# Designs tried in a protein design run: designed miniproteins, single chains, continued (5). Part 12

Each design is a single chain, and the fold is of that chain. pLDDT is the mean over its residues in the fold that is shown.

## One batch from the design tools (miniprotein)

Design m16387
Fold by ESMFold2-Fast:
Structure m16387 (fold): chain A 82 residues (1-82)
Amino acid sequence: NLSMSKIKSVIKTSEEQGGGKEVKSEEVSKSVKESLLESGGSKETQEKAEQSVKEESKKNNSNTVKTTEASKSVYKSVEESL
C-alpha cells in the first residue's frame, strides 16, 4: 500500500526535472530501484521496474528513454507485480 505513493513521487520528480527529457535508461532504472529499496519493495518489483525501462529504451531504438515513457512503463510493471 505504501510503496506506490513513493514510486509516484519519484516518477513525478523525474518528470519535473526532465520535462520529458531523454535520459539514460540505466539512470532511470537506478533511481527507481533505490526508491523501491527504501520503501521496502521486493526484489521482484525492482527487477520488473528495471526491465520495463530497458524495454522502453530498446523500443525507441536508443540507449535513452523519455522520462514520461519510462515512468509509464515502470508504473505499469509495478502495478502488475502487486
Scores: mean pLDDT 63

Design m16388
Fold by ESMFold2-Fast:
Structure m16388 (fold): chain A 74 residues (1-74)
Amino acid sequence: SMADVEEIVQSIRDGVKKLEEMVKRGDPNARADIERAIEVLEAALKREKELPEAVVEAAREAVERLRELLKELP
């Protein structure tokens, strides 16, 4: 349903925001959690034709943002 799609998109965006907050506070788990999130999102994007367009767009934006966050980590 459209509601389920919206919930998935929001979950992806909330996940990115949580990881951004972890980086800001210097959480020692930030790198591992970001790398895992990228892995999961990229695995989903390999099957993009099976996903709603909104989910694909949110996942791509998330991967780009998470890769940028990794550059901010030591």
Scores: mean pLDDT 86

Design m16389
Fold by ESMFold2-Fast:
Structure m16389 (fold): chain A 91 residues (1-91)
Amino acid sequence: KERELVIKATNLEVAADLILVGTEWLVAQGRATPADLEQSLADLEGIYEEIKKLLEEARKMGASPEVIKQLEDALKRVEENIARVRALLAA
């Protein structure tokens, strides 16, 4: 079960990275609309909440410190991706 939580978090982290890369590419091409950036932000916030739930489940089940650390690191990475999209919206 702990391994499943790590796999799910890793998949969500990859999805978040792909959203950021795609969003930055659209901005670089001058093709991003404010609505596109708002959608990317909403998608990333959804991923953040999913990882947060996985971290809570891991804590509740008494997962190892290594598993907790991996989930915390995934959550921080998505927070950074959210901050980058917010910076694009503010530009």
Scores: mean pLDDT 87

Design m16390
Fold by ESMFold2-Fast:
Structure m16390 (fold): chain A 85 residues (1-85)
Amino acid sequence: SVGEELIEIGRRGLAGEISAEEVLDRLVDLLKRSTGREGLAAGIAAGLAGISVGVGKIAKDPKFATELAGRAALNSGEALLRGEL
């Protein structure tokens, strides 16, 4: 499910397996194939991940960017699975 894919993307980011940019890329790809509530969740996650990438570049802190992007994906996926989105 899209919620489970959002959680997986978030977990990989938080584990340091993928960068904030890769989290964003995966969320954009997920958004392209998602509709309705799933599209909203993926869109929120992608938007927040995009902001996180920008903030990380300005702050010169890629680890902080990856943590924010990963949390955005994970929390959006969990909210979707709980019916909160």
Scores: mean pLDDT 89

Design m16391
Fold by ESMFold2-Fast:
Structure m16391 (fold): chain A 105 residues (1-105)
Amino acid sequence: MEAEEEKLIEEATEKIIEIKKEAEEKGEPQEVLNKKILEVIEELSKKLGKSEEEVTKEIAKKLEEIYEKEKDKVAGQLATVLETSLKLIEIGDEIDRELAARKAA
């Protein structure tokens, strides 16, 4: 794909993700979210000279790629939190053993 076309698709995709996140945070109806997304698709279609159907397919493909990456990123963050919690428990147990040993001496 041409670099300029790919950049416009990426920018539109990022804007749609932001719209969805804001709508979910604010508790907006799905109908309002869908309208905002359609406006982005219409603008991109006009800029690229492609049909709304073609542009929608390109955005959907980019969204799928981004969601797959974000899914892996979130899983990595969860693993780090769990590992950190386990480490704190181990350290606490070691401190308790040292304190008990010093009291017995």
Scores: mean pLDDT 67

Design m16392
Fold by ESMFold2-Fast:
Structure m16392 (fold): chain A 88 residues (1-88)
Amino acid sequence: DEELRKQEEELLKKLKEKLKDDKEAQEILDFIERARRLKERGLSEEEQEELRKKLEELQKKKEALEKIREAAREIASERDGKEYEMIS
C-alpha cells in the first residue's frame, strides 16, 4: 500500500524532528527506517536474523522507546486537534 508507506515515512520524519537531540531515539528510528528499506528489496534469512538481534538490543533501551511512544502520541493528538478545529 503506497499510501500507508507514505504515512509511515511522514511519521518517521516527524519523530526524528521531535527527538532530534536524543541519540538513542535517533538510533531506534534509523533502525526502523533501515528495516523498512531492507523489507522492500527482500530480506535474506541472514538479514532477518540480524534484524531480530538488533531489535532485541533496542528493546533494552526502554527510556528511548518510551520517548518515541510519547512523541508518536503527541503527533496523533495534534492531528486529531486540527480535524476538530476544521469542523468547528
Scores: mean pLDDT 72

Design m16393
Fold by ESMFold2-Fast:
Order: structure tokens, then C-alpha cells, then sequence
Structure m16393 (fold): chain A 83 residues (1-83)
């Protein structure tokens, strides 16, 4: 919740690339993990995006791009599996 946003805000301020990498991993778990892991991952992604948006447009875009790419790749793979 708001506590997660504050924690991620601090990490993003220190290293945006590291935060983006974490966001990408959470996005992967949100699409491929268990229901509980997926729900937790979505919550963390939301907190990261909100925190990044408050820091700068550049930080927000970097985190958003990482999440979007991971989700797009997961969806692309699932569409390819449809037969």
C-alpha cells in the first residue's frame, strides 16, 4: 500500500535501472505465477509505478516500459500457444 510506495520511491531515487529490473520480474510473476504470487506482484508493480510517477516522468516511463514489455511478451507467447 502507501508503505510500499514509499519504499520503492527510495529505491527508485537511488537506482532507476534496478527498480525497472525488479518491476519486470514482478510483471513476469504476475502473468506466470500462482494466484497469490500474481496478486502480490500486481500490488508491487502498482506501488512502483505510483512511486516513479511522483519522482519524475523519466523514472515513470522507464518502469512502465519495463512492465509493459514483460506483459507484452507474456501475452504474445500465450497467443502463439492458441491452436
Amino acid sequence: MEELEKEYAEKIKKNVDEAAKDARQHAYLATTGSPEEGAEAVRRIAAMLRAAKKISPEAYQKVLDAVTEAIREALRRRRAEKA
Scores: mean pLDDT 77

Design m16394
Fold by ESMFold2-Fast:
Structure m16394 (fold): chain A 77 residues (1-77)
Amino acid sequence: NNPEMREARRALLAASDSTEALEAVVTMATVSALGSEETVREVTELVRRRVAENPRLTAEEAEALREEIEKMLDEDL
């Protein structure tokens, strides 16, 4: 029910390149963690690794990454 989180999820799914995907995920982590430095760092590192391995995320990879991030944030909250 957070509009910023909804927009970030949409941005991730609509991402046409790695930069857009990274920005969306960092926003999701920041909003959910509310400044949890460790959680933001872990999420950011995960995204950076995925992006470095595949500069063009497919819709399938973007969806999988989104689910993985949501799981991490849900477990930390």
Scores: mean pLDDT 64

Design m16395
Fold by ESMFold2-Fast:
Structure m16395 (fold): chain A 77 residues (1-77)
Amino acid sequence: ETVTITFKVKVPKDKLDEVAERLKENLMKIPGVKSVEVEIDGDTVTITATVDKKYANEVRKQMALEVIKIRKEAEKE
């Protein structure tokens, strides 16, 4: 059994592709993640992960931390 976890992140337009690529790569490395889909609409990156229900709580925590980390790195100038 799997569950879906969704995050939305607003990112400067010039960083959209970079943030989307880094999120997909890094989130796929989390144990229990089966797939990661990334959608870009305007200035918003929507991340949808399909996760094994057994690991869902741990994956949700790890995904939240990774999203925060990548967003902070992308906003660094």
Scores: mean pLDDT 78

Design m16396
Fold by ESMFold2-Fast:
Structure m16396 (fold): chain A 94 residues (1-94)
Amino acid sequence: MEAEEVARRAEELLEELYKNPEAFPYGLRVVAATAGSIEAGKEEAEEAIKKVSEEDAEIIRKLFDEAARAVELGEEAVARVMEIAKKFAEKYLG
């Protein structure tokens, strides 16, 4: 249940960010980095925030928070978030 909720929130945040092609790749990088380690994800998010609008920075911060929660919940939650990120990456790349 919590894993499904985190995945749903990550999906909603990625869908918002997808409307801005300039910011969207940074969101994907933050999710992928966080899935590897929360520390790496935090560094990626801090760098991304410097390169995007304040509104997109807020979405990226929330996306990091949800990806970090997935890591805390375990591998199943991380797998769900990464599957969503993969779907958006495929849509973005064509």
Scores: mean pLDDT 85

Design m16397
Fold by ESMFold2-Fast:
Formats: structure tokens, sequence, C-alpha cells
Structure m16397 (fold): chain A 94 residues (1-94)
């Protein structure tokens, strides 16, 4: 179900931010890749154009969260993770 993949994408983005804040580059990378993959799966499984667009945006923001986390930008990582979660929820509801 697209909702489950969207929820997993949000979790991946949060894990990326958390590991980045701990200085765990490997964990941050893993969380980012998982978030992107799950968001793309949600987009592909969405029946409507809005669901697909929101899933793609969730993937983009999950990637941004990971990049900021790897750079040690806590505020950027948290902002990216929050936006990824917001778009993942919209994808699940579309």
Amino acid sequence: MAKENAENAARGAREAARHGLEGDVVGATGGTLKGIGDALSAALESEGEEGKEYGLKAAEYAGEAGIHALRGDREGAERGARKAEEYAKKAAEA
C-alpha cells in the first residue's frame, strides 16, 4: 500500500537526520537511501498524479535531509526530514 511506503519514507528521513546528528555517516546514508527508495515506491504505487508528485517530492526532501546530515547541518537535516514526512503523508492520502 502506498501509505505504508510513505510512512517508511518518513521514518527513513528521520533516521538519516538522527544518525547525522550522532556523526554516524553510514547510518545517515542508509536512512537517506531507505527514505528515497520508500518514497519512490509510494510514488510508483499511487493511482493518481498528485500521489505520484507528492511521493517524488518526499524522495527529494529525504535526499536533502541526508545531504545536510552528512554535512553536519542539523537545521537543514531536520527541515528536510520534516518536509519529506509532510509530502510522504500527502502521498499516502492522495
Scores: mean pLDDT 71

Design m16398
Fold by ESMFold2-Fast:
Structure m16398 (fold): chain A 55 residues (1-55)
Amino acid sequence: SFLQDLVDQLQKLRDGLIDQAKKLASTDPQRSAQLKARADKVDSVISQLQSQISS
């Protein structure tokens, strides 16, 4: 479905943000925290879209 495809794309975006945050955690903790915050916002959107998908 369109919503499932969108969720899949957002999950990939979130995973990319988390990977970058992990890589920067020791060298740039402030930027790492910002990337984690962006990933958290993406997770919120995923949750909203999941509520629209029929089981």
Scores: mean pLDDT 83

Design m16399
Fold by ESMFold2-Fast:
Order: C-alpha cells, then structure tokens, then sequence
Structure m16399 (fold): chain A 124 residues (1-124)
C-alpha cells in the first residue's frame, strides 16, 4: 500500500509575543503527491483540535486560511524538498498549542496520513 510519513522539523518551538515562527513538515512518500493536499490542525491546551489552513500539493497557489488567521498565517509547499511550511506572525498567547500537519486525498477529502505535531509556546 502507499506509505506517507509526515515529520515535523522540530517537536517544540518557543517564541516571544509579537514574534514569528515557521513550522515545517517533511513529507516522505513513494506515491505522487499531486493528488494530495496538506491541512494544518491546531489544538489549544484543554480544547478540541480545529483545522486552520490548507494547501493543494498539485497547485500550491490554492491555499485556504481560517478568517481569524488571515494576514498572520501563511502556508507554502516546496515540491523539490517535499516540505510544507506554516509561517505564523504577530504571535499572541492564544497561538500557544499543538500544530499538526495531515496529508489528505484531494479527491475523497479524507485523511491519508498525519505525523507528530510541533508544540508552539508563546511567552511574554
């Protein structure tokens, strides 16, 4: 069967309020990524996880970001490195939590593979 492994570059990141961070996820696979997308999920401590941003791997210009994150969060994909990037700016304490990338089949919309997340801590 096809194998997809999503690996974050860092398990944890600490940034000061008002700062920025780039989270990256390596996608290792033996299948063509053009039929897949990446969705980023965010979980605040003690809350349910929620989707925050998505990108098509066939067309990385096709991106979606939740309205409350627009202007602060940007997403991109490097097809040569098979690496997805989530850049977060103007960080606040409310941005503290677990960020996880999930690879999704764009035809079915279903989840295909997820990796370990990156814990972001925003400090005063």
Amino acid sequence: SPQVVVTPSKSSVTVAEGGSATLSFSIQTNVDLSRYGVMWWFQRPGQLEEPIAGISLADPSRVSVQPEAQGRFTISFDPEKKTAYLTLSDLTADDTGLYTAVVRDVESGGPFASGEGTLLTVVP
Scores: mean pLDDT 79

Design m16400
Fold by ESMFold2-Fast:
Structure m16400 (fold): chain A 72 residues (1-72)
Amino acid sequence: MPPQEEIDEAIGQIAAGVMKAIGFTDNEEIHATRLDDGSIEVDDGVKAWRFTLDENGNVVATPIDRSSVKYR
């Protein structure tokens, strides 16, 4: 099992790539943070989303208020 820091970096890169590929954001700076419940919060400086896994193992992106983003 890789160190948590490497996992967080890999998840951040995947989240940033997905956000750009599906057109969620055109901002250059995208930040991703792993939460204690296993969710990933993604913030582009204007909007934020929470990525979770559904019952089928698919990644689900939910829009969230930036004021609720932890560690920002």
Scores: mean pLDDT 61

Design m16401
Fold by ESMFold2-Fast:
Structure m16401 (fold): chain A 83 residues (1-83)
Amino acid sequence: SRYQELAALAAEKAEEAEKKADESLYAKILAAGLRAAALALASGDQALLDAVEAAFQEAAELAKQGKFEEALKIVEEALAAAE
């Protein structure tokens, strides 16, 4: 039955979604951080590059503690400053 297949798939996807919540946040942190670093490097502004590197180190420490949402916020703020 299509409804039984959809129910089983929904249950599997819900279980995977919880396991991937931190993985999804980590991917966003990496994407924003790499973009911020690339923009800072392209700017030629050493002070901006130093600020982005400091933010990246702080975000990495927060991520080690499982504080992925706080780490993402720091990296997104660094990205906004580099744009």
Scores: mean pLDDT 74

Design m16402
Fold by ESMFold2-Fast:
Structure m16402 (fold): chain A 97 residues (1-97)
Amino acid sequence: MSKEEFDAEVEAALAEIKLAILKHYPNPSAEDVKWAIETAKRAGDALEKAGLVPTAIRLYEAAIETLESVLPTLSPEDQEWAKKAIEELRKRLEELK
């Protein structure tokens, strides 16, 4: 494994941990949700560029699941942001399949 692949895998693992924490947090702030999702997007992009496509797919799926789980707890404005983020991630997943 190259350093680039290793660094991408580490960033992905950290993103998955952040997403898992949010699923168990009773009322996560919109800022925390956005931060975790942006971390997952960056990690996914790094994984794709490193050729680790199956790992990127799993990370995007985890991000979508987390967004769907927290969606009802967000303000209407942040719900619209989350819906757009879900659509963007789903489109990315279809492009990788």
Scores: mean pLDDT 80

Design m16403
Fold by ESMFold2-Fast:
Structure m16403 (fold): chain A 88 residues (1-88)
Amino acid sequence: MEPSPELLELKRLLERAGIDVDEFLREVDVSGGPDSGAADVLEALAQHFRSIGYPGLAELAEQARERGWSPEETWRRLFEHVKELAEK
């Protein structure tokens, strides 16, 4: 599995927000990684964020999956939201 630089940066932001990044990454990895496609990863992310009490992040991931946002736009929006949570 190839952890993208964007995923590693998201990991650092999630850790600063107090989110268990190891559990988050395991769920993303178990969802089939890059070969299962971005939609499956985003669905797993949405479920994870909702389960840990971040419905705003879950909704962003759900919107990205449903509306077909680019990976770049999706990660940018997630980074912004997580950064706001970490800096509150």
Scores: mean pLDDT 63

Design m16404
Fold by ESMFold2-Fast:
Structure m16404 (fold): chain A 75 residues (1-75)
Amino acid sequence: MSKEELKKLLAELGKKLSEARKYALDPNVSQEEGLEYAKNTAKEMRDQMNERAPDYEFVVEVHSPTSFTVSVKRK
C-alpha cells in the first residue's frame, strides 16, 4: 500500500469518527447512545481499515463520544 492510499484511508476513518462525534452532540441523543454509536463506529472502521491495509495495524480508542485516539503502526 502506498503512503497516498494510507492517507486516503485515514481521511475516510476521520470522516466517520467526525460523523459519530456530530451524532453524540445532538441534544436528542443520550450520553450512553452517543458512546455506543462511537464504539460501534470505531470498531467497524478499525476492522475495515485493517482488512483494506494489511501492511498496517489500526487501533482506534474511544475516550468519550466526542474524543478518539487513532494509532497506525506498520506491521
Scores: mean pLDDT 80

Design m16405
Fold by ESMFold2-Fast:
Structure m16405 (fold): chain A 80 residues (1-80)
Amino acid sequence: SELLAEAEALLRQSSAQIVALLRQGRYDDADAVLAQTLAQFDLLVQFYRAHRDLASAARIEALRQRLVDVYRQTRAEVEA
């Protein structure tokens, strides 16, 4: 769907921003982008659940988890 395509684009854009900020040592800025993007995914999950579209909710939850994984992996790499 169009909305799922937009969510995938948001993941790509926010992941790129977070990776760049973490590599620059700008941890507070990276955390702010992460928090804002996760809040947007959480609203989409709530929207799909309210409409009983559990399959789309699960897809957004998977995108949310991928963003968290990108953050955790990149932060571990830059702190090593």
Scores: mean pLDDT 90

Design m16406
Fold by ESMFold2-Fast:
Structure m16406 (fold): chain A 82 residues (1-82)
Amino acid sequence: DEEELERYRKLGKWLAENADDEQIINTLKGMIDYARERGDIRLLKKIKALIEGTLEVSKNQDELRELLAEVDREIERLKAHH
């Protein structure tokens, strides 16, 4: 649902403006690991939207782009196992 993903993008932007960047990155890494272990493509897509929103304002651009690439790789890997 594009409307739901847009809400996650807005949440990611808000978090980047209102929370510690290092804590956000560590939380995103933990969320990616959790979703990966469970093969949860829907959660990975929501995490991707969070990262996209965070990228709009965060100082940690390179690390967030690497996490975005990691999420995209996991989504494609899981889709291949149907």
Scores: mean pLDDT 85

Design m16407
Fold by ESMFold2-Fast:
Structure m16407 (fold): chain A 55 residues (1-55)
Amino acid sequence: SEAERLRRLAQEARRSAQAIDRALAEVPGTNREGLEATRKRFQERADALEAAARA
C-alpha cells in the first residue's frame, strides 16, 4: 500500500539522519554545520512521510 511505501521511505530517512548523527561525534566544528543541516532535513522528511502515511 501507499502507506507502507511512505513508512519505508520514512525509515530510510531516519537511518540517514542517524548515520549523520554518529558522524557528527567525530567531525570538527567548522565542518559540522552542513551535516547538522542535512540531518535536520532528513528528520523533517521522515516526519512528513510518517504524517502522510497516517493521513
Scores: mean pLDDT 82

Design m16408
Fold by ESMFold2-Fast:
Structure m16408 (fold): chain A 88 residues (1-88)
Amino acid sequence: MEREEYVKKAFEYAEKLETENGVSKEVVDYLKEQVEKAYRDGASPEELKKLAEALENALKGAEKVKELTAPAVEELKEAVERVVERLE
């Protein structure tokens, strides 16, 4: 899969977290900014895949509840931040 496809999937998952699972636009915009930063900083397809998978796993966890809990949102932010930090 091309690097751009993983960024697109990550953005689609983030948008679903906002529209379907009650995650705030501010948090979703922050997550999208981290993914875009990783892409611009030269993240590999594997690293971008890890970002997309973190967002997908959050969506799958939310299937059993209407809204993501605040601790789950913070865990997702920390997972994304750990991938981005490895690129610096």
Scores: mean pLDDT 76

Design m16409
Fold by ESMFold2-Fast:
Structure m16409 (fold): chain A 101 residues (1-101)
Amino acid sequence: VTPEQVRAALEWAKENAERLPPEIRAGLSWALDAVLREAGLTPPKEPPPIDASHEEAVEALRANLDFAIAHADQLTPEQRAAVTAIVVEHLRAAGLPPPPL
């Protein structure tokens, strides 16, 4: 997975963040946080709890997606593949179309 492909997947997740069910959005937020921390990066927002407001949860996810986009070049090929897979699986679980990669 190239940095351009992972950026495209993250941008697609950002565009669809408001359409994710709370449980799927929480899962994506936690999975993204885990991969970024494993990469030695500190996400700007903590993953919000599932009962957080829609606006708060969407804003936190978008902030962390923007951070991941900005740092895509710092991810290993394996970490880029993991991030792309996380995005695809959560969009699929939400019944949303996959990223147009």
Scores: mean pLDDT 79

Design m16410
Fold by ESMFold2-Fast:
Structure m16410 (fold): chain A 68 residues (1-68)
Amino acid sequence: TLQRILAVLRYLSEGERVSNEALRAFLTSVGLGAHADAVIAAADVDGDGYLSRAEIEALIARLEAQLA
């Protein structure tokens, strides 16, 4: 599941910004809805309801470190 979450985050990072609602909907559509709240909580550090490219890239780096 972690590999699938990383693939989703890399896809979303190609955009400028994504809303927490859009991320939750996308994760749910690919069968990862159970992980959506944890992913959003880890990525949306400023609590503005949006994930910037920098926040998504920081989360990817953190998750990849767990696989190394």
Scores: mean pLDDT 71

Design m16411
Fold by ESMFold2-Fast:
Structure m16411 (fold): chain A 108 residues (1-108)
Amino acid sequence: HMEAERERLRAQFDATVAGVLKLLEELENGKVEELKKRMLPESFEYLLKLKKEVKKLEEEKLSAEELVRLFRENKDTNPVLAEAALIRLYEVDRELAYELVFEEAEEL
């Protein structure tokens, strides 16, 4: 309803995605052992699964529409795949990624 709330959600989402992308970049750059020491084991395993799914979606070159569908179909049953789809959507169509975040916030 309010632009101020949407701007807050955009800023929070931007910060969250930037953090995740930085961790994925550190894995790609061979800082695996440093990350493993800094993270909880469960969080590190989640990050490895997330990296695999993001790479798969990138290689498949899915459209923004297909990424939206993957997020909606998997958000309750496969959170890793849903998060991977949302990250890829953020890079391919950022405005559409924001709209999904707004929909999730409004459903709560």
Scores: mean pLDDT 82

Design m16412
Fold by ESMFold2-Fast:
Structure m16412 (fold): chain A 74 residues (1-74)
Amino acid sequence: SPELVERVRRYVELRNKAYEALENGDIEKAKQYVEELRKLADEIERTSDSPLARDIVAGLRDDIAELEKKIEEL
């Protein structure tokens, strides 16, 4: 799906921005990107029902959990 490809691109971009914010010590910006990642996971889950979409959502949620853990440990 072209829509799924675009959402995957957005996922990668938001994940990279969240890690860059953490590296720069910008915790509030990192939290904002994590919130956008959560919204994206919910959007993909609601609009896509394929094995590939489920795998993408699972990976996205794992990345969110790791980012939240890193933010909490700072």
Scores: mean pLDDT 86

Design m16413
Fold by ESMFold2-Fast:
Structure m16413 (fold): chain A 76 residues (1-76)
Amino acid sequence: SRNEAIKQEVREEVKRIIEEHKEDPKKAALEILRKMIEIAAEEGLLTEEERERLLRELEEGREEIEKHAEEFLAKV
């Protein structure tokens, strides 16, 4: 199904990012969130406007995301 294909793609990308940044949870968390936004846009779950808005919100919330990176990574 479409949902299963999206979940698989997300899982593979999340695993790759965690492996690349295993010693830098702040960078891992930011790259995971950015990649999830890109995958959602590619799958038609987000419009281009929604994608751009979420990427802006990610940059605006960077400090807060970095502060909670370890908790975020424990949930993915």
Scores: mean pLDDT 79

Design m16414
Fold by ESMFold2-Fast:
Structure m16414 (fold): chain A 86 residues (1-86)
Amino acid sequence: SVREKAQELAEELAKLYNLPVLELPPDEQEQVLENGIRYAELVLNGASKEEVREIAKEVQGKEPEEEEVDRIVAFSKEVQKEYEKL
C-alpha cells in the first residue's frame, strides 16, 4: 500500500538525511514521523500544501506553525522523490 511504502521510505530517508527531527525527544520524533508519513501519503496522492496544512490542524488538534507545515511538506516531498526512484 502507499502508506506502507511511504513508511518504509520515510524511515530510510530519516536515516540518510539525518533530519533535525532526530534531535527531538523520542515521543515527539515518533509523532512527527507518523505525521510525516501521513502527509507523504497525501502528497503521493496529489495533495497541495494547503491540504497538508488542514490535515496537520486536524491531526494535531490545533493550528500548525507555518515552519512546521513547511518542514512536513519538505519531508513528504523527499519521500515522494525516493518513491519515484524505485
Scores: mean pLDDT 62

Design m16415
Fold by ESMFold2-Fast:
Structure m16415 (fold): chain A 87 residues (1-87)
Amino acid sequence: MAEAEAALARMRAQVDAAAERWKAEGEREEIERIIASIPALAREVVANATPEERALARRHLEILREMFRKIGADTSEIDRAIALLEE
């Protein structure tokens, strides 16, 4: 389960990084790069994580989605990742 733990930790880091960049600088390009990385991390979580870890990942993505919606960013990849993590 080390791979799932690493993927979940990376997803948490992406959420935290996105929140700071969104608040501080409004860096659209950084936000788009973070969003683009999420589907691969979500697939790693789905393949390797427990249901509890998947629920936590989904919560992190929901927070990220709400932040990005407020700036008008395309959240389609985040929506797909959340759907992938749902049971």
Scores: mean pLDDT 73

Design m16416
Fold by ESMFold2-Fast:
Formats: sequence, structure tokens, C-alpha cells
Structure m16416 (fold): chain A 67 residues (1-67)
Amino acid sequence: SSRVVSLEQLRAAMQRADTRVAAALHEVIRELERRGLTEATIDEILALIAKAPEELRAAVRELLESL
């Protein structure tokens, strides 16, 4: 089952991430804020970066699952 991740958790994760993962998380944060959302599931977050390379999406998934 996909775990729910908050905007605060995403901001904290972005601070400890490498540059590429941090950039992907920043894109996710901006899109969630644009939609008026304060949280999303990991699957929903990965869908927001579906155009990113598979290795980057896998790295984002691993980071979020480690929260």
C-alpha cells in the first residue's frame, strides 16, 4: 500500500537529498501547492514526475519509503 507523505516531510527530504532528487522533490512540492494539497501518496507523487528518468523516480521512491 502507498504511504501518505506530507509537504513538511517532502521539504525535509529535499534538504538531505542529492541535487537531482532535490530538484524532483521541489517540482513535486510546487505541483502539490499549486493543487492546494498538503499531502499525497508515494504513488501520486511518482505520477507527478512520470516524465523523469526511471533511475531518478526509483531514487525518489526509495527516499520517500525511508521516511
Scores: mean pLDDT 86

Design m16417
Fold by ESMFold2-Fast:
Structure m16417 (fold): chain A 73 residues (1-73)
Amino acid sequence: SAAEAAALVAEGQRLYEEGLRALGRRDFETAIALFEEAARKFREAASLGDPEAPRLVAEAEGAVRLARLLQEG
């Protein structure tokens, strides 16, 4: 349902914001885990037809890649 998709988007956004805070503290392991969980929630929302969720998946996956690159430097 649209309401179910919206709830998944909200949960994903909360996880993404937590990931950004972890990234700011240079806690890369925690940031990666949170961004991966956010991406999972956004994929579920996308499967339910949320039109914005595919962009949010790409954004969260980009954040995972960035956090991994920063961890390796």
Scores: mean pLDDT 90

Design m16418
Fold by ESMFold2-Fast:
Structure m16418 (fold): chain A 60 residues (1-60)
Amino acid sequence: AKLSALSAATGLSRATLRRIVGDEAGLLTISEEDFLKRAAAEGVPVERFPLIRAAFRALR
């Protein structure tokens, strides 16, 4: 599952990812900028954004 792969790559829990995108269809349709904006709202530090951006791009 893409959410499991993204969880492993970023260190974010699957529960946190479900709060950001809802499901795998949400992951496929959300923009990178909206993903990062929602990640920030969930308390993910800006210092993690380069890793998260790379993982998001690799898994989309």
Scores: mean pLDDT 78

Design m16419
Fold by ESMFold2-Fast:
Structure m16419 (fold): chain A 61 residues (1-61)
Amino acid sequence: ADANRLAAGAATYAQSGRPDAGVAYLQSQGLSEAAAREAVAAASKGDGRGAYEIVARALAA
């Protein structure tokens, strides 16, 4: 999966007021619940770089 696309998807859900849907989306793409929640939390704070780094690390493991 493309880490940039996954991070962008998480940001879209967070900005739409649907962070739990963003977590579910990332989990459906193979992230753990912990990594998915961390990425969505970063995106919810406007930390696009942090969200990307979390997703990229999870996919590279």
Scores: mean pLDDT 82

Design m16420
Fold by ESMFold2-Fast:
Structure m16420 (fold): chain A 58 residues (1-58)
Amino acid sequence: KVEEIKKKNEEIRKQLEAAYDRLLAEGVDLGISREEAQARIDKAVEKRYENELKLLEK
């Protein structure tokens, strides 16, 4: 089910967002904005989603 794949990817996205927020809260200077980090996370999740879809497709 494609919806199931979306849910798993959303969970991963939240994990990555939480990791970034945690680093910021601890005062780690990553040299990028929250928005840039979000874009990177979105790309990573999108790539994973495509991989899962390839397994679902014939």
Scores: mean pLDDT 75

Design m16421
Fold by ESMFold2-Fast:
Structure m16421 (fold): chain A 70 residues (1-70)
Amino acid sequence: MAPRKTPRKSLQDLLDELIAARKAGKEPDPEVVEQLKAFIKRVSGLDPEAAEKAIDELIELREQNLEIAL
């Protein structure tokens, strides 16, 4: 049983927001980018640079899933 959810967006919501910003040709929120980097670093123990690359790949996968869902 989950004790409590984050008052801000979930990981999926953060990815969706980055995708929406990219599609609109706008720069994504740096806070969102930093949260995603932190998640990947925690899971993989990777350097921030490697985490940024992994985020880019996650965004691409998430975008493909959204396209299929629509």
Scores: mean pLDDT 65

